# Designed miniproteins, single chains, continued (2): the designs that were tried, part 82

Each design is a single chain, and the fold is of that chain. pLDDT is the mean over its residues in the fold that is shown.

## One batch from the design tools (miniprotein)

Design m6719
Fold by ESMFold2-Fast:
Structure m6719 (fold): chain A 112 residues (1-112)
Amino acid sequence: MDEVLIEFLKGKLLKIPGMSEETATILAEELDKLLNSSLSDEALEALFNKLDKDGDGVISKEELKEWLEEALGKPVSDELVENIMKYFDKDGDGKIDFDEFKEALRGPKGLN
């Protein structure tokens, strides 16, 4: 695990309303593991494709909820899922596309 990437992702997740320190830590560690400690386009695309279970090029609220419950090992509130959707879904269409996903997770261009 890359502690720098985990802390970076955790810091982003903690900006989401209703996100606890514990939940943000678990999700950041799982994201680091799935990304193989890399924020490259290839690593982000592999993660996006894993969450995009129907292959339509967008992540739905239902797909996001399913992954969150798998990652946390417990039920997740609809309010938290909605707040995470709003954090990623910048155009407000109710779906997360790959460009929104990259922008939300990658952060500043200077993170090497």
Scores: mean pLDDT 77

Design m6720
Fold by ESMFold2-Fast:
Structure m6720 (fold): chain A 60 residues (1-60)
Amino acid sequence: SVGTRALSDEQVRAALERAGLPLEYAEALREDPSLLDRMPEISEEQKARLLGELLEAQRA
């Protein structure tokens, strides 16, 4: 499973940057990972890219 809560703030921020998303989402996603499903400005492609980056960070 992909869990943002298992990652450091720096790892989440790096994943957001690689996905092309605002770094301000890092804390919000750490507090509520389901927020990703509720953000109207994030496309399915951007969500998939972010999840891929978070999964890579979790593997490290």
Scores: mean pLDDT 69

Design m6721
Fold by ESMFold2-Fast:
Structure m6721 (fold): chain A 122 residues (1-122)
Amino acid sequence: SPVLRAAAEGDVAAVEAAADPNVQGSLGLTPLHLAAAFGHVEVVEVLLKRPDVDVNAQDVRGYTALHLAALAGHEEVVLVLQTSPRVDLNAKDNDGRTALDILNSGDFRPEAVRAYAEAGLA
């Protein structure tokens, strides 16, 4: 999907112009998941401003964008998502973890998140 790749690459203009911001890749990853996984703060901010974006979408592992930002250690993306009134801070992944549980455990897996997000573009 062009919009999924744009979000993964940090192409703000292409993401902002996208007709469907909720497109899912093979792993259930949305543009917001990919922007968060790759640390593209400006793309995350643009998507959060769109009322049609499902900011709490969960992928096949139950990950929200906030979970992927936390696992990847993208502190600025985590802050932007946590301060949004639209984001559910209590959403649980398939292991029963919230994003705060990940942050508190120090379970940072930036390379694993990158590989997972790239696989989800297929």
Scores: mean pLDDT 90

Design m6722
Fold by ESMFold2-Fast:
Structure m6722 (fold): chain A 84 residues (1-84)
Amino acid sequence: DYIKKGQYLLYQEKYEEAIKLFEEALKENPNSVEAWYNLGLAYYNQKKYEKAIEYFNKALKLDPNNLMAKANLEEAKKELEKSK
């Protein structure tokens, strides 16, 4: 399972490798809320907040009630604002 492998790599701070696995998951299922959300988390941890916001928004477009994606979207927006 690409998502579970990617999540384990996120835990190990191997963000580029995790991103590749989540991208493979999305090639198999472009409607995977979990894959879009975890891409957002990977980019957030790399401090690439604009990309994190983009991918959290994709997860929320598919599942508007995803509380984790909403919370992390707001944190990413807050971090982006601090960098201006």
Scores: mean pLDDT 87

Design m6723
Fold by ESMFold2-Fast:
Formats: structure tokens, sequence, C-alpha cells
Structure m6723 (fold): chain A 104 residues (1-104)
């Protein structure tokens, strides 16, 4: 997806803080234990990069929001005004989109 490609590009270009970069990398590989440890060590689950992308946007892009705590802001918008719900719809993941809609 375009959001996932953008997140990978931003990680490679060092646009995230080191802690947030590690968090986004852990989400990309689906490492739930690493994600939990990084959040426990102060990674902000609601922090946005220069494009407004949150960890929840990235998790929605890969189709696995179980990586992200329930207290994540489901209404956070990227620079294009897209929420995690919009990304799930763009990817054709209707079940994930319905779940996110109920949390909004």
Amino acid sequence: SDSLKKAIKDILEGKFSPLQEDLFRAILIGDEEKVKKLIANGADVNAQDANGLTPLHLAASIGNIDLIPDDADVNAQDKFGKTAFDIALDNGNEDLAEYLQKLA
C-alpha cells in the first residue's frame, strides 16, 4: 500500500526518532513482543512522523492492529486526512475497517 511504502521510505531516510523507527520496524515484521517492549520503554503509540503517520496507520496498512494497544487514537489523520479506517478500506480489508469504525 502507499502508506506502507511511505513508512518504509521514511524509516530508511531516518525521518523518525530512533525509538519510533524501532517501533515502526517491529510493526512491519509483526513482532508483537518487541512492539510491547518498545512502548513500555517510552515509544509513543500515538506519535506522528512528518507525514502524520502513527503506529496504528502502519498496523492497518499491514492488516494487523493487534500489534497496537487499545488506547491508540483511531481518529489520527495523516497529511492527506486519512485515518487507519481509510487505509483499511483502501487495502480492501473490510473486516478491519468495520472493527476500526466501531472504535471511532
Scores: mean pLDDT 76

Design m6724
Fold by ESMFold2-Fast:
Structure m6724 (fold): chain A 73 residues (1-73)
Amino acid sequence: AADANGETELHRAARAGDLERVRALLAAGADPRAQDKGGNTPLDLARLGAEFGHPERREALREIVALLEEALA
């Protein structure tokens, strides 16, 4: 379910760099095309985090980007 900002659990997991949670949510049928109130998908948040986020999370965020791109294909 989305919160008041249109943010799903998949958005939060992607932003956090939580690779295991992203995998579990996608396996449970989470919508990778869902947009938050700003029009951002989980993929948009993961890409932003991989490019401009914390260096220690970059590897996990790049993997999340790959998983979300695969889910969108």
Scores: mean pLDDT 78

Design m6725
Fold by ESMFold2-Fast:
Structure m6725 (fold): chain A 125 residues (1-125)
Amino acid sequence: DIPKDKLDEFIEMVRTELAGEVLTPLHTAAALGDLDLVRKLLAQGEDVNAKSTPSGLTPLHLAARNGHLEVVKLLLEAGADVNAKTDLPDEGLTPLHLAERNGHEEVVKLLLEAGADANAKGRNG
């Protein structure tokens, strides 16, 4: 069951940061921190590295942005690309960048332990 506060945060993210994005069910489950739904969708053959359009966000980007430690761990165990970059103009953001920007220290640590490139620059860096 998704707490109302997390659902409200996700709705606001869709209005602001994800406006016009085409998301898969796995993107939505990862953004909400719905561990059981993530597990079910991966078992059904959903692409763990699916990219949103137009920004190229993966499920791992959204889980890392929102600090969903257990979902981040599950996605990495399922073969998520720890160094996936967004297709945003003037930036190629990794899950590590989004976790750092949002102050999710435990997710940052997990991503670094999983091989995230701490020196990765944006597309124009």
Scores: mean pLDDT 78

Design m6726
Fold by ESMFold2-Fast:
Structure m6726 (fold): chain A 104 residues (1-104)
Amino acid sequence: TAAALGERLLEAARRGDLERVRELLAQGADVNARDEFGATPLHLAAAAGHLEVVELLLEAGADVNARDDFGFTPLMLAELAGHEEVVELLLKAGADPNAQPGLG
């Protein structure tokens, strides 16, 4: 089902499983699927520093400026975690460098 594909994509992105992410996207998984906290695959991959998964999700049309239920974007999570290469990739993909959680 579409929901089951989305849940599997979220887990694969969190784990950095590049080939599984590719397979699930090819099966029609929603690249912008959301977990119980409103986090997308891009949020989870960015927070974990999975550079190649972040690149694949962006190529698949992931919303670079998506906000989770706490108001965090993928860029904010990558910055908080110190993943400099992911931060650079997200900025090149159009992430808003001035976005702030709960500040507008």
Scores: mean pLDDT 86

Design m6727
Fold by ESMFold2-Fast:
Formats: structure tokens, sequence, C-alpha cells
Structure m6727 (fold): chain A 153 residues (1-153)
């Protein structure tokens, strides 16, 4: 599927009254089915989806980040039981310390998606472009994560 075909699909879903969150949930469900993810991998992917969506919306607080990273790490321990508690704690620490950089990088990613969408679909509203940029950015992250989970890379 081309980027243009993906944007056209998401535009139709938005026009039918679906929220960004509902479209992201559908992307997660499609990836779970496609890659035949285990229950632990499903929990991991759903937590990553929530986290990525909050980052891209600029709504990630330290409290929400701590809650989601605990869920991610708990799922990751089930997926890879060879991970030590020390390694899991280090992963949490590194993530939380890098939140400001993740938020700044998310703005750059969104602006690139917005510019690409506007060039392909100049008649879309700024609100539609914003929502589509978020959906496409989340989709890209979730495809990458689902592939890694399926491959145990």
Amino acid sequence: MTMKELVEEYVEKLKKGKSVEEIVDEIVDELIEKYKLTPAQQRYLRAVAKLTLLILKGELTEEKAKELIEEIVAALKEINPDLTDEQLEEMKKVFLENIPELLENSKIVLEKYKEAIKKMFPDLSEEEIEKLAIILAVDSVLIYVAELLAERA
C-alpha cells in the first residue's frame, strides 16, 4: 500500500466520524491479527500505541509516562523472561530521562508528515492534516514494533 492509499483510507475513516484513538485501536487490532501476537505481545503493542499517541499529541506527562513504562516493562518481562530486574529498571530510567528529547523529536516528525500530506492533498483542512499526521506517525511506529515482536529481534 502506498502512503497516498493509506492517507485516503484514514481520510474515509475520519469522514465516517471515527476518532484518531479509534483508528489507532483498529491499526493495533490489525497488527495483532497479521502477526499473530501472543497476549503479552498484545499488551506491549497496546501500551506502546498509547505512549506514542500521547507523545505525538504533546500530552505525555511524567505520571502517564511512569504508568505506561511499568505496563510496557511488565509485558516485556513476559515476552523475554531472560531479562533481569536490573536491566528492566535501567530501561525504565533511560526512558524517563529521555522524555523531553522524545517530545521534541515528535514535533519534527509530525511537521514532516503534515508537509507531505499537504503536498499530496492540498484541499484537506489543517485539522484533518494534523489528525492524519498523528495516525501515520503512530502507524509507522506500531508496524516497526509489531515486526520486532514477531521476529524476537
Scores: mean pLDDT 86

Design m6728
Fold by ESMFold2-Fast:
Structure m6728 (fold): chain A 158 residues (1-158)
Amino acid sequence: MTHLFLSVPLDQPSRYSEEEVIELIKNSPDLEYLLLHGNTSLTDRTGLAIAEYLKVNKTLKVLDLSGNTGLTDRSGLALAEALKVNKSLEYLDLSYNTGLGERSALALAEALKVNKGLKVLNLSHNRIGNRGYNALLEALKVNKSLKVLDLSGDPLIS
């Protein structure tokens, strides 16, 4: 049994088109790792397709979407709704997505109250603001499954 580790080397931004990502997730029901960091071609179209995939997928452990500046609060809201039902995902990186704001952080805070799968959430270098920050901290009072929450480098947290 050859475990097909599709690990893109961590040292290069993933250069997938939206079509290639959407085709990959459709044709890979048993995917454990989806590393899409630094891909400036990805928009809310891809973020929504990944969120719909996460609602039904039971194998994906790691999702890296860091540095995808075309992802907005629309993607963050859809990913938060997917996390309410997804139990397989353990690591989510959304860092350096400056289109993710307070609305994404509020929705992710509500998802964390019910989600027991996720262990790591990175939201560093976004625009989640003081209200999003406080909502995420309130979610950790009831969430005992999350081990790491990174909120560093937000210019709107004082």
Scores: mean pLDDT 92

Design m6729
Fold by ESMFold2-Fast:
Structure m6729 (fold): chain A 92 residues (1-92)
Amino acid sequence: MEEEKLKEAFEHLQKAVKALYDGNYEEAIKHAEKAIELMPEDSPLYASALYLLGVAYLKLGNYDKAIEAFERAVKLGYEQAKELLDIAREKK
């Protein structure tokens, strides 16, 4: 049941990473949100998807949405989000 969804979620995470690298931030948001939709919160990749979502919003200047995503990632133990959370808070 979860294996098929996790595979699709992983494919969306890969697409989100590529979209961020290519500067396609709106596509990165779309793929990160789809990955989040396909995973339960206790998935090891869920916090990673929130982090990618936050990065994409930060790059677009949507600081409120970036803060929301990074706060959720930090709450789930994704320590890499802490630095970008502070940056997003300073920019708003």
Scores: mean pLDDT 84

Design m6730
Fold by ESMFold2-Fast:
Structure m6730 (fold): chain A 63 residues (1-63)
Amino acid sequence: DELKELIVYALSIHPLTASELSKSSGLSYATVTKMLRELEKEGLVEVVTGKDGRRIYRASKKA
């Protein structure tokens, strides 16, 4: 899926929230959130707790 690859690539550059990914990619928040959840289940992205307890996503270096 080209969109999943784009999201992983973006996250390999900088950790981002789902809202930040939505803004930078032009995808809807719902689409980004769905894809992030799928990528997290696949082990391609991981979630870290960032500023103010927000969920921040980053590319997994081992997947």
Scores: mean pLDDT 77

Design m6731
Fold by ESMFold2-Fast:
Structure m6731 (fold): chain A 60 residues (1-60)
Amino acid sequence: MLGLYQAVKDYTATHPNELSIKKGELLEVHLVGGDGWLYATSLTTGRTGLVPADYVERVA
C-alpha cells in the first residue's frame, strides 16, 4: 500500500539498502514487502531505502 508514514522509534540501518530513521520522521512509502519491510523515502533527508514496518505507522 502506498502512503505517508511516520517513524514511531529510531532505527539504525544495518545493511547498505536500509534507511536510518529518527522518531517523528515522515516517510513516503512506495512498496510494502511481504516480510515486514517497507521501501520508503525520508521526507527529511530525501534518502530512499528499506525500513522495518514495525518502526513506522501510516498517517495518510
Scores: mean pLDDT 82

Design m6732
Fold by ESMFold2-Fast:
Structure m6732 (fold): chain A 58 residues (1-58)
Amino acid sequence: MKAVAIKDAPKLSPAFLELKKGEEVEILKVVNDNFWLVRSLETGEEGYVPRSALEVIE
């Protein structure tokens, strides 16, 4: 399932993924209501991203 970043997401810790608005990700796991584990489709890097920064597209 794919999502797109609707805003920039900063790398606040090593476990987080930095995203720029418009970047596409694969959703790997819905961990909780606040954070999703995703993989960048551009870099292949994995990390946590705030749910509020993502919109599901596929």
Scores: mean pLDDT 81

Design m6733
Fold by ESMFold2-Fast:
Structure m6733 (fold): chain A 111 residues (1-111)
Amino acid sequence: SLDAVIEAAKARELTLPKEPISEELLERMLEQNPRHREEIEWLAEKGVIVDERGETPLHRAARAGDAERVRELLAQGADPNAVDLRGRTPLNLALDAGHTEVVDVLLEAGA
């Protein structure tokens, strides 16, 4: 199933709707497929693999105030307008936490 997911993501050129995936399932996928770690992390960064809250890695980086990680994820094509299960964007989380540098980076990326 992992190879099929990777192939489908590549074929769609990453305009995928986010398919909800639990953090437990993500950890299991990484444990079972150690040679595919980079591909699994890439799918998670694109928002194909999300946690139980629907949060992408970009949501988590924005909430943490990690501006460098936010820049890296955006450079890798992470969706700045991705919404979690509560309809919150990375920009909403950065604003709520007061991370002004992350807010500026996300706005420049079209958030």
Scores: mean pLDDT 68

Design m6734
Fold by ESMFold2-Fast:
Structure m6734 (fold): chain A 84 residues (1-84)
Amino acid sequence: DKRLEEINKLLKEEGIPYTLEEIFKAFDKDGDGYIDKEELEKGSEELNLPIPDVDAFIKKADKDGDGTIDFDEFVDFFEELLKS
């Protein structure tokens, strides 16, 4: 996927040595395909990601309003964040 390739390149340019797929898999501790607040907090700390406000991140990324983030929402959020 060209979109994922570009996001992964931008992550590396920001000093993050992981692909977006690897980051999502690290956050998704239960393997259900969704990330909740606790998983995002633990994953961002483990991977040293510059997410300054986890609650604000979830609120912005959670377009469906279900309180969790799926992979498509995660991709959309990072694409917008890194390309702005």
Scores: mean pLDDT 72

Design m6735
Fold by ESMFold2-Fast:
Structure m6735 (fold): chain A 147 residues (1-147)
Amino acid sequence: SLTDELIQRIRDGQVDVNAQSPGGSTGLHVAALSGDLELAETLLEAGADVNAQDADGRTPLHLAAREGHLEVAELLLEAGADVNAQDADGRTPLHLAAREGHLEVVELLLEAGADPTARDADGRTPLDLAREEGHEEVARLLEEAAA
């Protein structure tokens, strides 16, 4: 497949793993957005910047958290991803996981030291976003974490 060919070229050192698209996205952003664990592992082994920011200030961890890709999020955290990185809206990965109702990713981020009291550019916490979207189990977990 094209992904298998890309993985092999990365392993052979034929790809600039930190190359950015016009929107600032790296291969690791793409792997995080799609939940492609093997691609994410291969890129990190080849020296991909785990904390690279796209044009919206989002890191790969922001994208994995927004999409609910638990295994990729765990890999990124093990690779040294900044759990409290803020995007252009002041949102952390925890804000995005909470807004989308990704309970297991919220649990992972809190275990990794995510700040449940962090405020975005609108003054909203992850708890505020979970409540706005009706994610009751995520809201309960964040209430306990922020106490």
Scores: mean pLDDT 92

Design m6736
Fold by ESMFold2-Fast:
Structure m6736 (fold): chain A 92 residues (1-92)
Amino acid sequence: DLSNTNLTHIPEGDYTELNLSNNQLTVIDPEIHPKLTKLDLSNNQLTAIPGHLFDLTNLKELNLSNNQIKYIPPGISRLTNLEKLDLSNNQL
């Protein structure tokens, strides 16, 4: 759990679940965490979903709520194991 830690970037690591909520993330770009099954990016300052997120094909839960996301790229269809997606309170 890395929530409320004032992070501006995703930290390196071998995670199956990662809570990055309530941080200062404006972009998610450098890291691929292929073992992730749950990712919480809620309550950040994201304006876009980076294509690298769609390489996380083991994701079952993705929370992107309470950001500033304006567009959902078609690459989200690559997340074939996704069971829960929360995009509430964005700018869609």
Scores: mean pLDDT 75

Design m6737
Fold by ESMFold2-Fast:
Structure m6737 (fold): chain A 100 residues (1-100)
Amino acid sequence: MRLTVTVEVEGNRATVTLEGEGVSATVMALAASFALESLGGKVTDIELLGPTRARVTAELPEGITARQVAEAVAKQLESLGFRLVSEEVEGNRAVLVFEK
């Protein structure tokens, strides 16, 4: 199974979009929510965009970066048996690819 995670941080708002082959949108949304809350974030919206696609939005403490959100999301997905295979971080955006 392959899973792509896109993280965007604008000011104090984080948006995490997850899409994957054979991964439940609910499981992805929970993983992203736990990651954001682990950083002191407050989850403000959870969108199940399809059976294998989810988006989670949160308000973050000041100074949290896209890289820190990406690392927290990676930790949650790795606990579910996913392996990080690529990572791209540019300023306020990160894109991660996982396999299982």
Scores: mean pLDDT 86

Design m6738
Fold by ESMFold2-Fast:
Structure m6738 (fold): chain A 74 residues (1-74)
Amino acid sequence: DEVIRRVSRELAEAGDAGASVRELARRTGVSPATVSRAVRRLEALGLAERQADGRYVLAPLTPESLAAGLALNE
């Protein structure tokens, strides 16, 4: 929960350049394994995308990604 929120925030701050799992781990103070699980979950939900260089970026919020996230009461 908190890890996903913090990883999402760091990805938002990285913007178009994105961030690697290792960089996210360093920025959040969380282990690379925990960050890897968080970014894979975000990717599975359509909330983050893996780039060709292996870095992750936040996906734009679309009706599809909002439906996947079940943004009830928001």
Scores: mean pLDDT 72

Design m6739
Fold by ESMFold2-Fast:
Structure m6739 (fold): chain A 60 residues (1-60)
Amino acid sequence: APRTYRALVDFTAVTPDELSFRKGDVITVLAEEGSRLLVETSDGRRGWLPRSYLKYLEEL
């Protein structure tokens, strides 16, 4: 099942395929591929997030 998280910090994408988000955004993890997560915000935006940033997400 997809896991849903709340962002504890802001994140600004470094590459065009990464997803920027704000503290308090609800983020769903759709897939995990190596060191990256495919994520989606509640407003339907999708992109990649480095797996190391999971520590800044609170599981809902």
Scores: mean pLDDT 83

Design m6740
Fold by ESMFold2-Fast:
Structure m6740 (fold): chain A 74 residues (1-74)
Amino acid sequence: FLEIRERLLQEPSFAGLFRRFDRDGDGVITAAELRAYLAELGVEVSDAEVAAMIREADRDGDGVLDFDEFVALL
């Protein structure tokens, strides 16, 4: 969890980082997209860890992360 946060903060901007997760440009990041991106980076995380990240950042309870919620995750 903490190592994931540090790795994500390596991006030069949060907007650039969000665009890398939001491959379809729909303006939200799902748990599946977050997990797929972390797997592409070679970061091995449990489903429980990804779910905890989403739950902590998901302020409106819709099960996806918008840009503001994504920044709050970091």
Scores: mean pLDDT 66

Design m6741
Fold by ESMFold2-Fast:
Structure m6741 (fold): chain A 60 residues (1-60)
Amino acid sequence: MGKIVRAVEDYEAKTEEELSLKKGELVEVLKVVDEDNLYVKSLETGKEGLVPKVYLEEVE
């Protein structure tokens, strides 16, 4: 399993390539796309997409 991070607040996807998240949702980081975006998989829904890095935090 890749690195697990948590949504710090709700995020609504703006494009088909992005993933909507609810605050507290856990996602697996599949790929670092650039300095601002991660490609992640939701552990709750199994859906994959881009999420801005600022909406995600590391879990201990």
Scores: mean pLDDT 81

Design m6742
Fold by ESMFold2-Fast:
Structure m6742 (fold): chain A 86 residues (1-86)
Amino acid sequence: HMSELERELFRAAARGDLEKVKELIEKGADPNAVDEHGATALTLARANRDSKNRDEIIELLEKHGADLDAGVRFGVDPRELAERYR
């Protein structure tokens, strides 16, 4: 239910790679795609501790329709999940 574009978006968001997030969104990656844990790119971006790019990535995702209330299901820690995508 998630294409390779969305998997790359998750990895870019987890890493705080603003330019790669921009590239993938422009290529048509769905900012609301969910993984097996119910996480979105926004969930992973929020877990990123890099303050320089984190807020810009969140704003970019929201501009393209990301649900700001998105979270993970079953108590999965989004910070631990983000580390797995790095």
Scores: mean pLDDT 73

Design m6743
Fold by ESMFold2-Fast:
Structure m6743 (fold): chain A 58 residues (1-58)
Amino acid sequence: GKLVKALKDYTAVLPNELSIKKGEILEVLKVVDEDWLEAKSLSTGETGYVPASYLEEI
């Protein structure tokens, strides 16, 4: 899938969200809406929702 890089740390607020660290590489699984993506961390293998504005396409 499409790869993205975390621009900054995000701490999950809801159980279905994914916590990410700056510099982490993720695979986009689904575009949910303009503000949220479903992504998989390549470092941990965990999946969840992340804010699209925290991510940069690579």
Scores: mean pLDDT 85

Design m6744
Fold by ESMFold2-Fast:
Structure m6744 (fold): chain A 90 residues (1-90)
Amino acid sequence: SEEEKKIAELMKKIKLLIEKFYAEGKLSEEAVKELDKKLAEILEESIKNKDSLEKFKEKVMKALEEIAKKYMSEEDFKKFMEELKKIFEE
């Protein structure tokens, strides 16, 4: 479906964002593993449930915010969330 295509495109952009922050030393390997696992779980559930793009974005934003807060400094967390928001506004 068109929504499944948009979800796949967003997942690609989110994974690139995580990779960028990891490469910059702003995310640990443990943080990346937890983020990747949670994203895979959300993607699987959203496909099975036929979630709207909006519902998918809400689930991802909430989950990534919780994990990022756990692992990142306040400054790096702020920057990560700003970049994530830009991806969702595209």
Scores: mean pLDDT 85

Design m6745
Fold by ESMFold2-Fast:
Structure m6745 (fold): chain A 90 residues (1-90)
Amino acid sequence: GPLPLELILRAIGLILRAIGLEFDAELLLKQGKISEEKAKEIKELAEEARKLAMEALKTEDVEEAEKLLKKAEELLEKAEKLLEEAKKEA
């Protein structure tokens, strides 16, 4: 059967959050406010999180979707911490 609406909305939210982090990292890099290495790390974490959230949307297994979304959220939290640290150093 279809995934619960709550999980679909959570996945979409995580995808949008990942896109925002990739945009912010690129913007700070263009402004010279973070290193290329930090920007790359943030983007790689956000890209992996986006891939996991997209995989969650493809599964019909609720437990598998929840595991994928939890891992995506943990990766985004790491990326957000790195971005905030980079902003404080700038």
Scores: mean pLDDT 88

Design m6746
Fold by ESMFold2-Fast:
Structure m6746 (fold): chain A 113 residues (1-113)
Amino acid sequence: HMDEEGWTELHRAAAEGNIDEVEKLIKEGADVNARDKKTGLTALHVAALNGNFEIVELLKKAGADINAVDKDGRTAIHLAVEKLREAGNEEAAKDVEEYFKKLGADPSLKPKP
């Protein structure tokens, strides 16, 4: 077992929905494409999973790869949409899918089985 999972301060700020801290870290030269060593999650994946779509947009503008995949081949759109559908919120899932498509996400990218 590892004491830490390789999360950066940017992953933490994205998880917490702290827009101000995300913007500050980007200005300070944080690696917006840094991946967690166990999961392969980027800060953009973490923001999407937590419904922090303003942070998703900030990260995308800062050069984050909207189509980055985790270790299971899942993009941020797959993680966000699946979470909403599991909660029975199909309307929110469709809204999130359209939002990500506007940011340049490819919803046809398939997760690993």
Scores: mean pLDDT 76

Design m6747
Fold by ESMFold2-Fast:
Structure m6747 (fold): chain A 64 residues (1-64)
Amino acid sequence: SLEALFKKFDKDGDGYISAEELRAYLESQGLAPSDEGVAALIKAADKDGDGKIDFEEFKALMTS
């Protein structure tokens, strides 16, 4: 469930959700996200400031 959701975003299987992966996912859904919008979403979830979301950050976000 949570793991499966993470895998939907993590297209290259590196264990992180990058801005590029998030952008690619949104584009696959027929959306045209701005670079600014993608960066804002990453920043909202990114606790360590590395510009990407790992599984621990994703899990913490989903479990509060």
Scores: mean pLDDT 70

Design m6748
Fold by ESMFold2-Fast:
Structure m6748 (fold): chain A 124 residues (1-124)
Amino acid sequence: SKQLAEELFVFAYLGNLEGAKRVLEEGADVNAKDKNGRTPLHYAAYNGNLEVAKLLLEAGADVNAKDKNGRTPLHYAAYNGNVEVAKLLLEAGADRNAKDKNGRTPLDLARENGHEEIVKILEE
């Protein structure tokens, strides 16, 4: 339902693993998109919530989902320097070369925001 999807966005953003598990078991759409086109995985990646990101991927989250800015979860992990989530997304098949609407890749965003650890990962 829309309510379960809204709860899942919040739990993904906050890193509430138990809340995320509960609403997924209740039938929340793991690939639901909000007004910005963002999925729960975008929010987990943005805040570095590794365990929720793992749960979402196990539940069938689209690792390459694009929001209204053309950004994938990997763009947001790179933007905020979330190293462990970036590694998880790459292992799950994230497109490291995906371009947002401004032609920026995850590597471009990591460089622009000074996240040297993610730059090294994305250059390999």
Scores: mean pLDDT 93

Design m6749
Fold by ESMFold2-Fast:
Structure m6749 (fold): chain A 150 residues (1-150)
Amino acid sequence: DEVYEDRKLTVQMLISAALGQMRQALRLAESGDKLEEAVEKVKEAAENLASAAKVAADDPELAKEVLEAARQFLALLRQMTEAALAKNPVEGGKYSLEMVDIVLENGKKAAEALKKNPKTAKIGDELEKTVETAAADIRALVDAALAAAA
């Protein structure tokens, strides 16, 4: 079915764009002086993954691809947080928490899109839990780095 192949291609293109934007954000964070630009790239990436989730809604196989992409996205976010905190705990912590808020907002939208459809509701629940767990872990990293810098 041409419509299904177009839908699958759209999900995969949005995932590819999101992960590419996250890799760009990581390079900006590693530079130590481009944290505001890194936040903008994380926002673009999170919006692309939320869009992918909306397109994947009612299709369990595409929803699983979105969940796996979200796991890769969150691993890159953790690497960005560690890099930013290593260079400047105060400023790195501030921008890392801004990234977490963006990710929680878009993660909620992605999870809600999947949860509207019975076929993808369980994947939506897993996505929500995965995003909330990663956000808590990043907040704990920021708190630990700020305590060590005090």
Scores: mean pLDDT 90

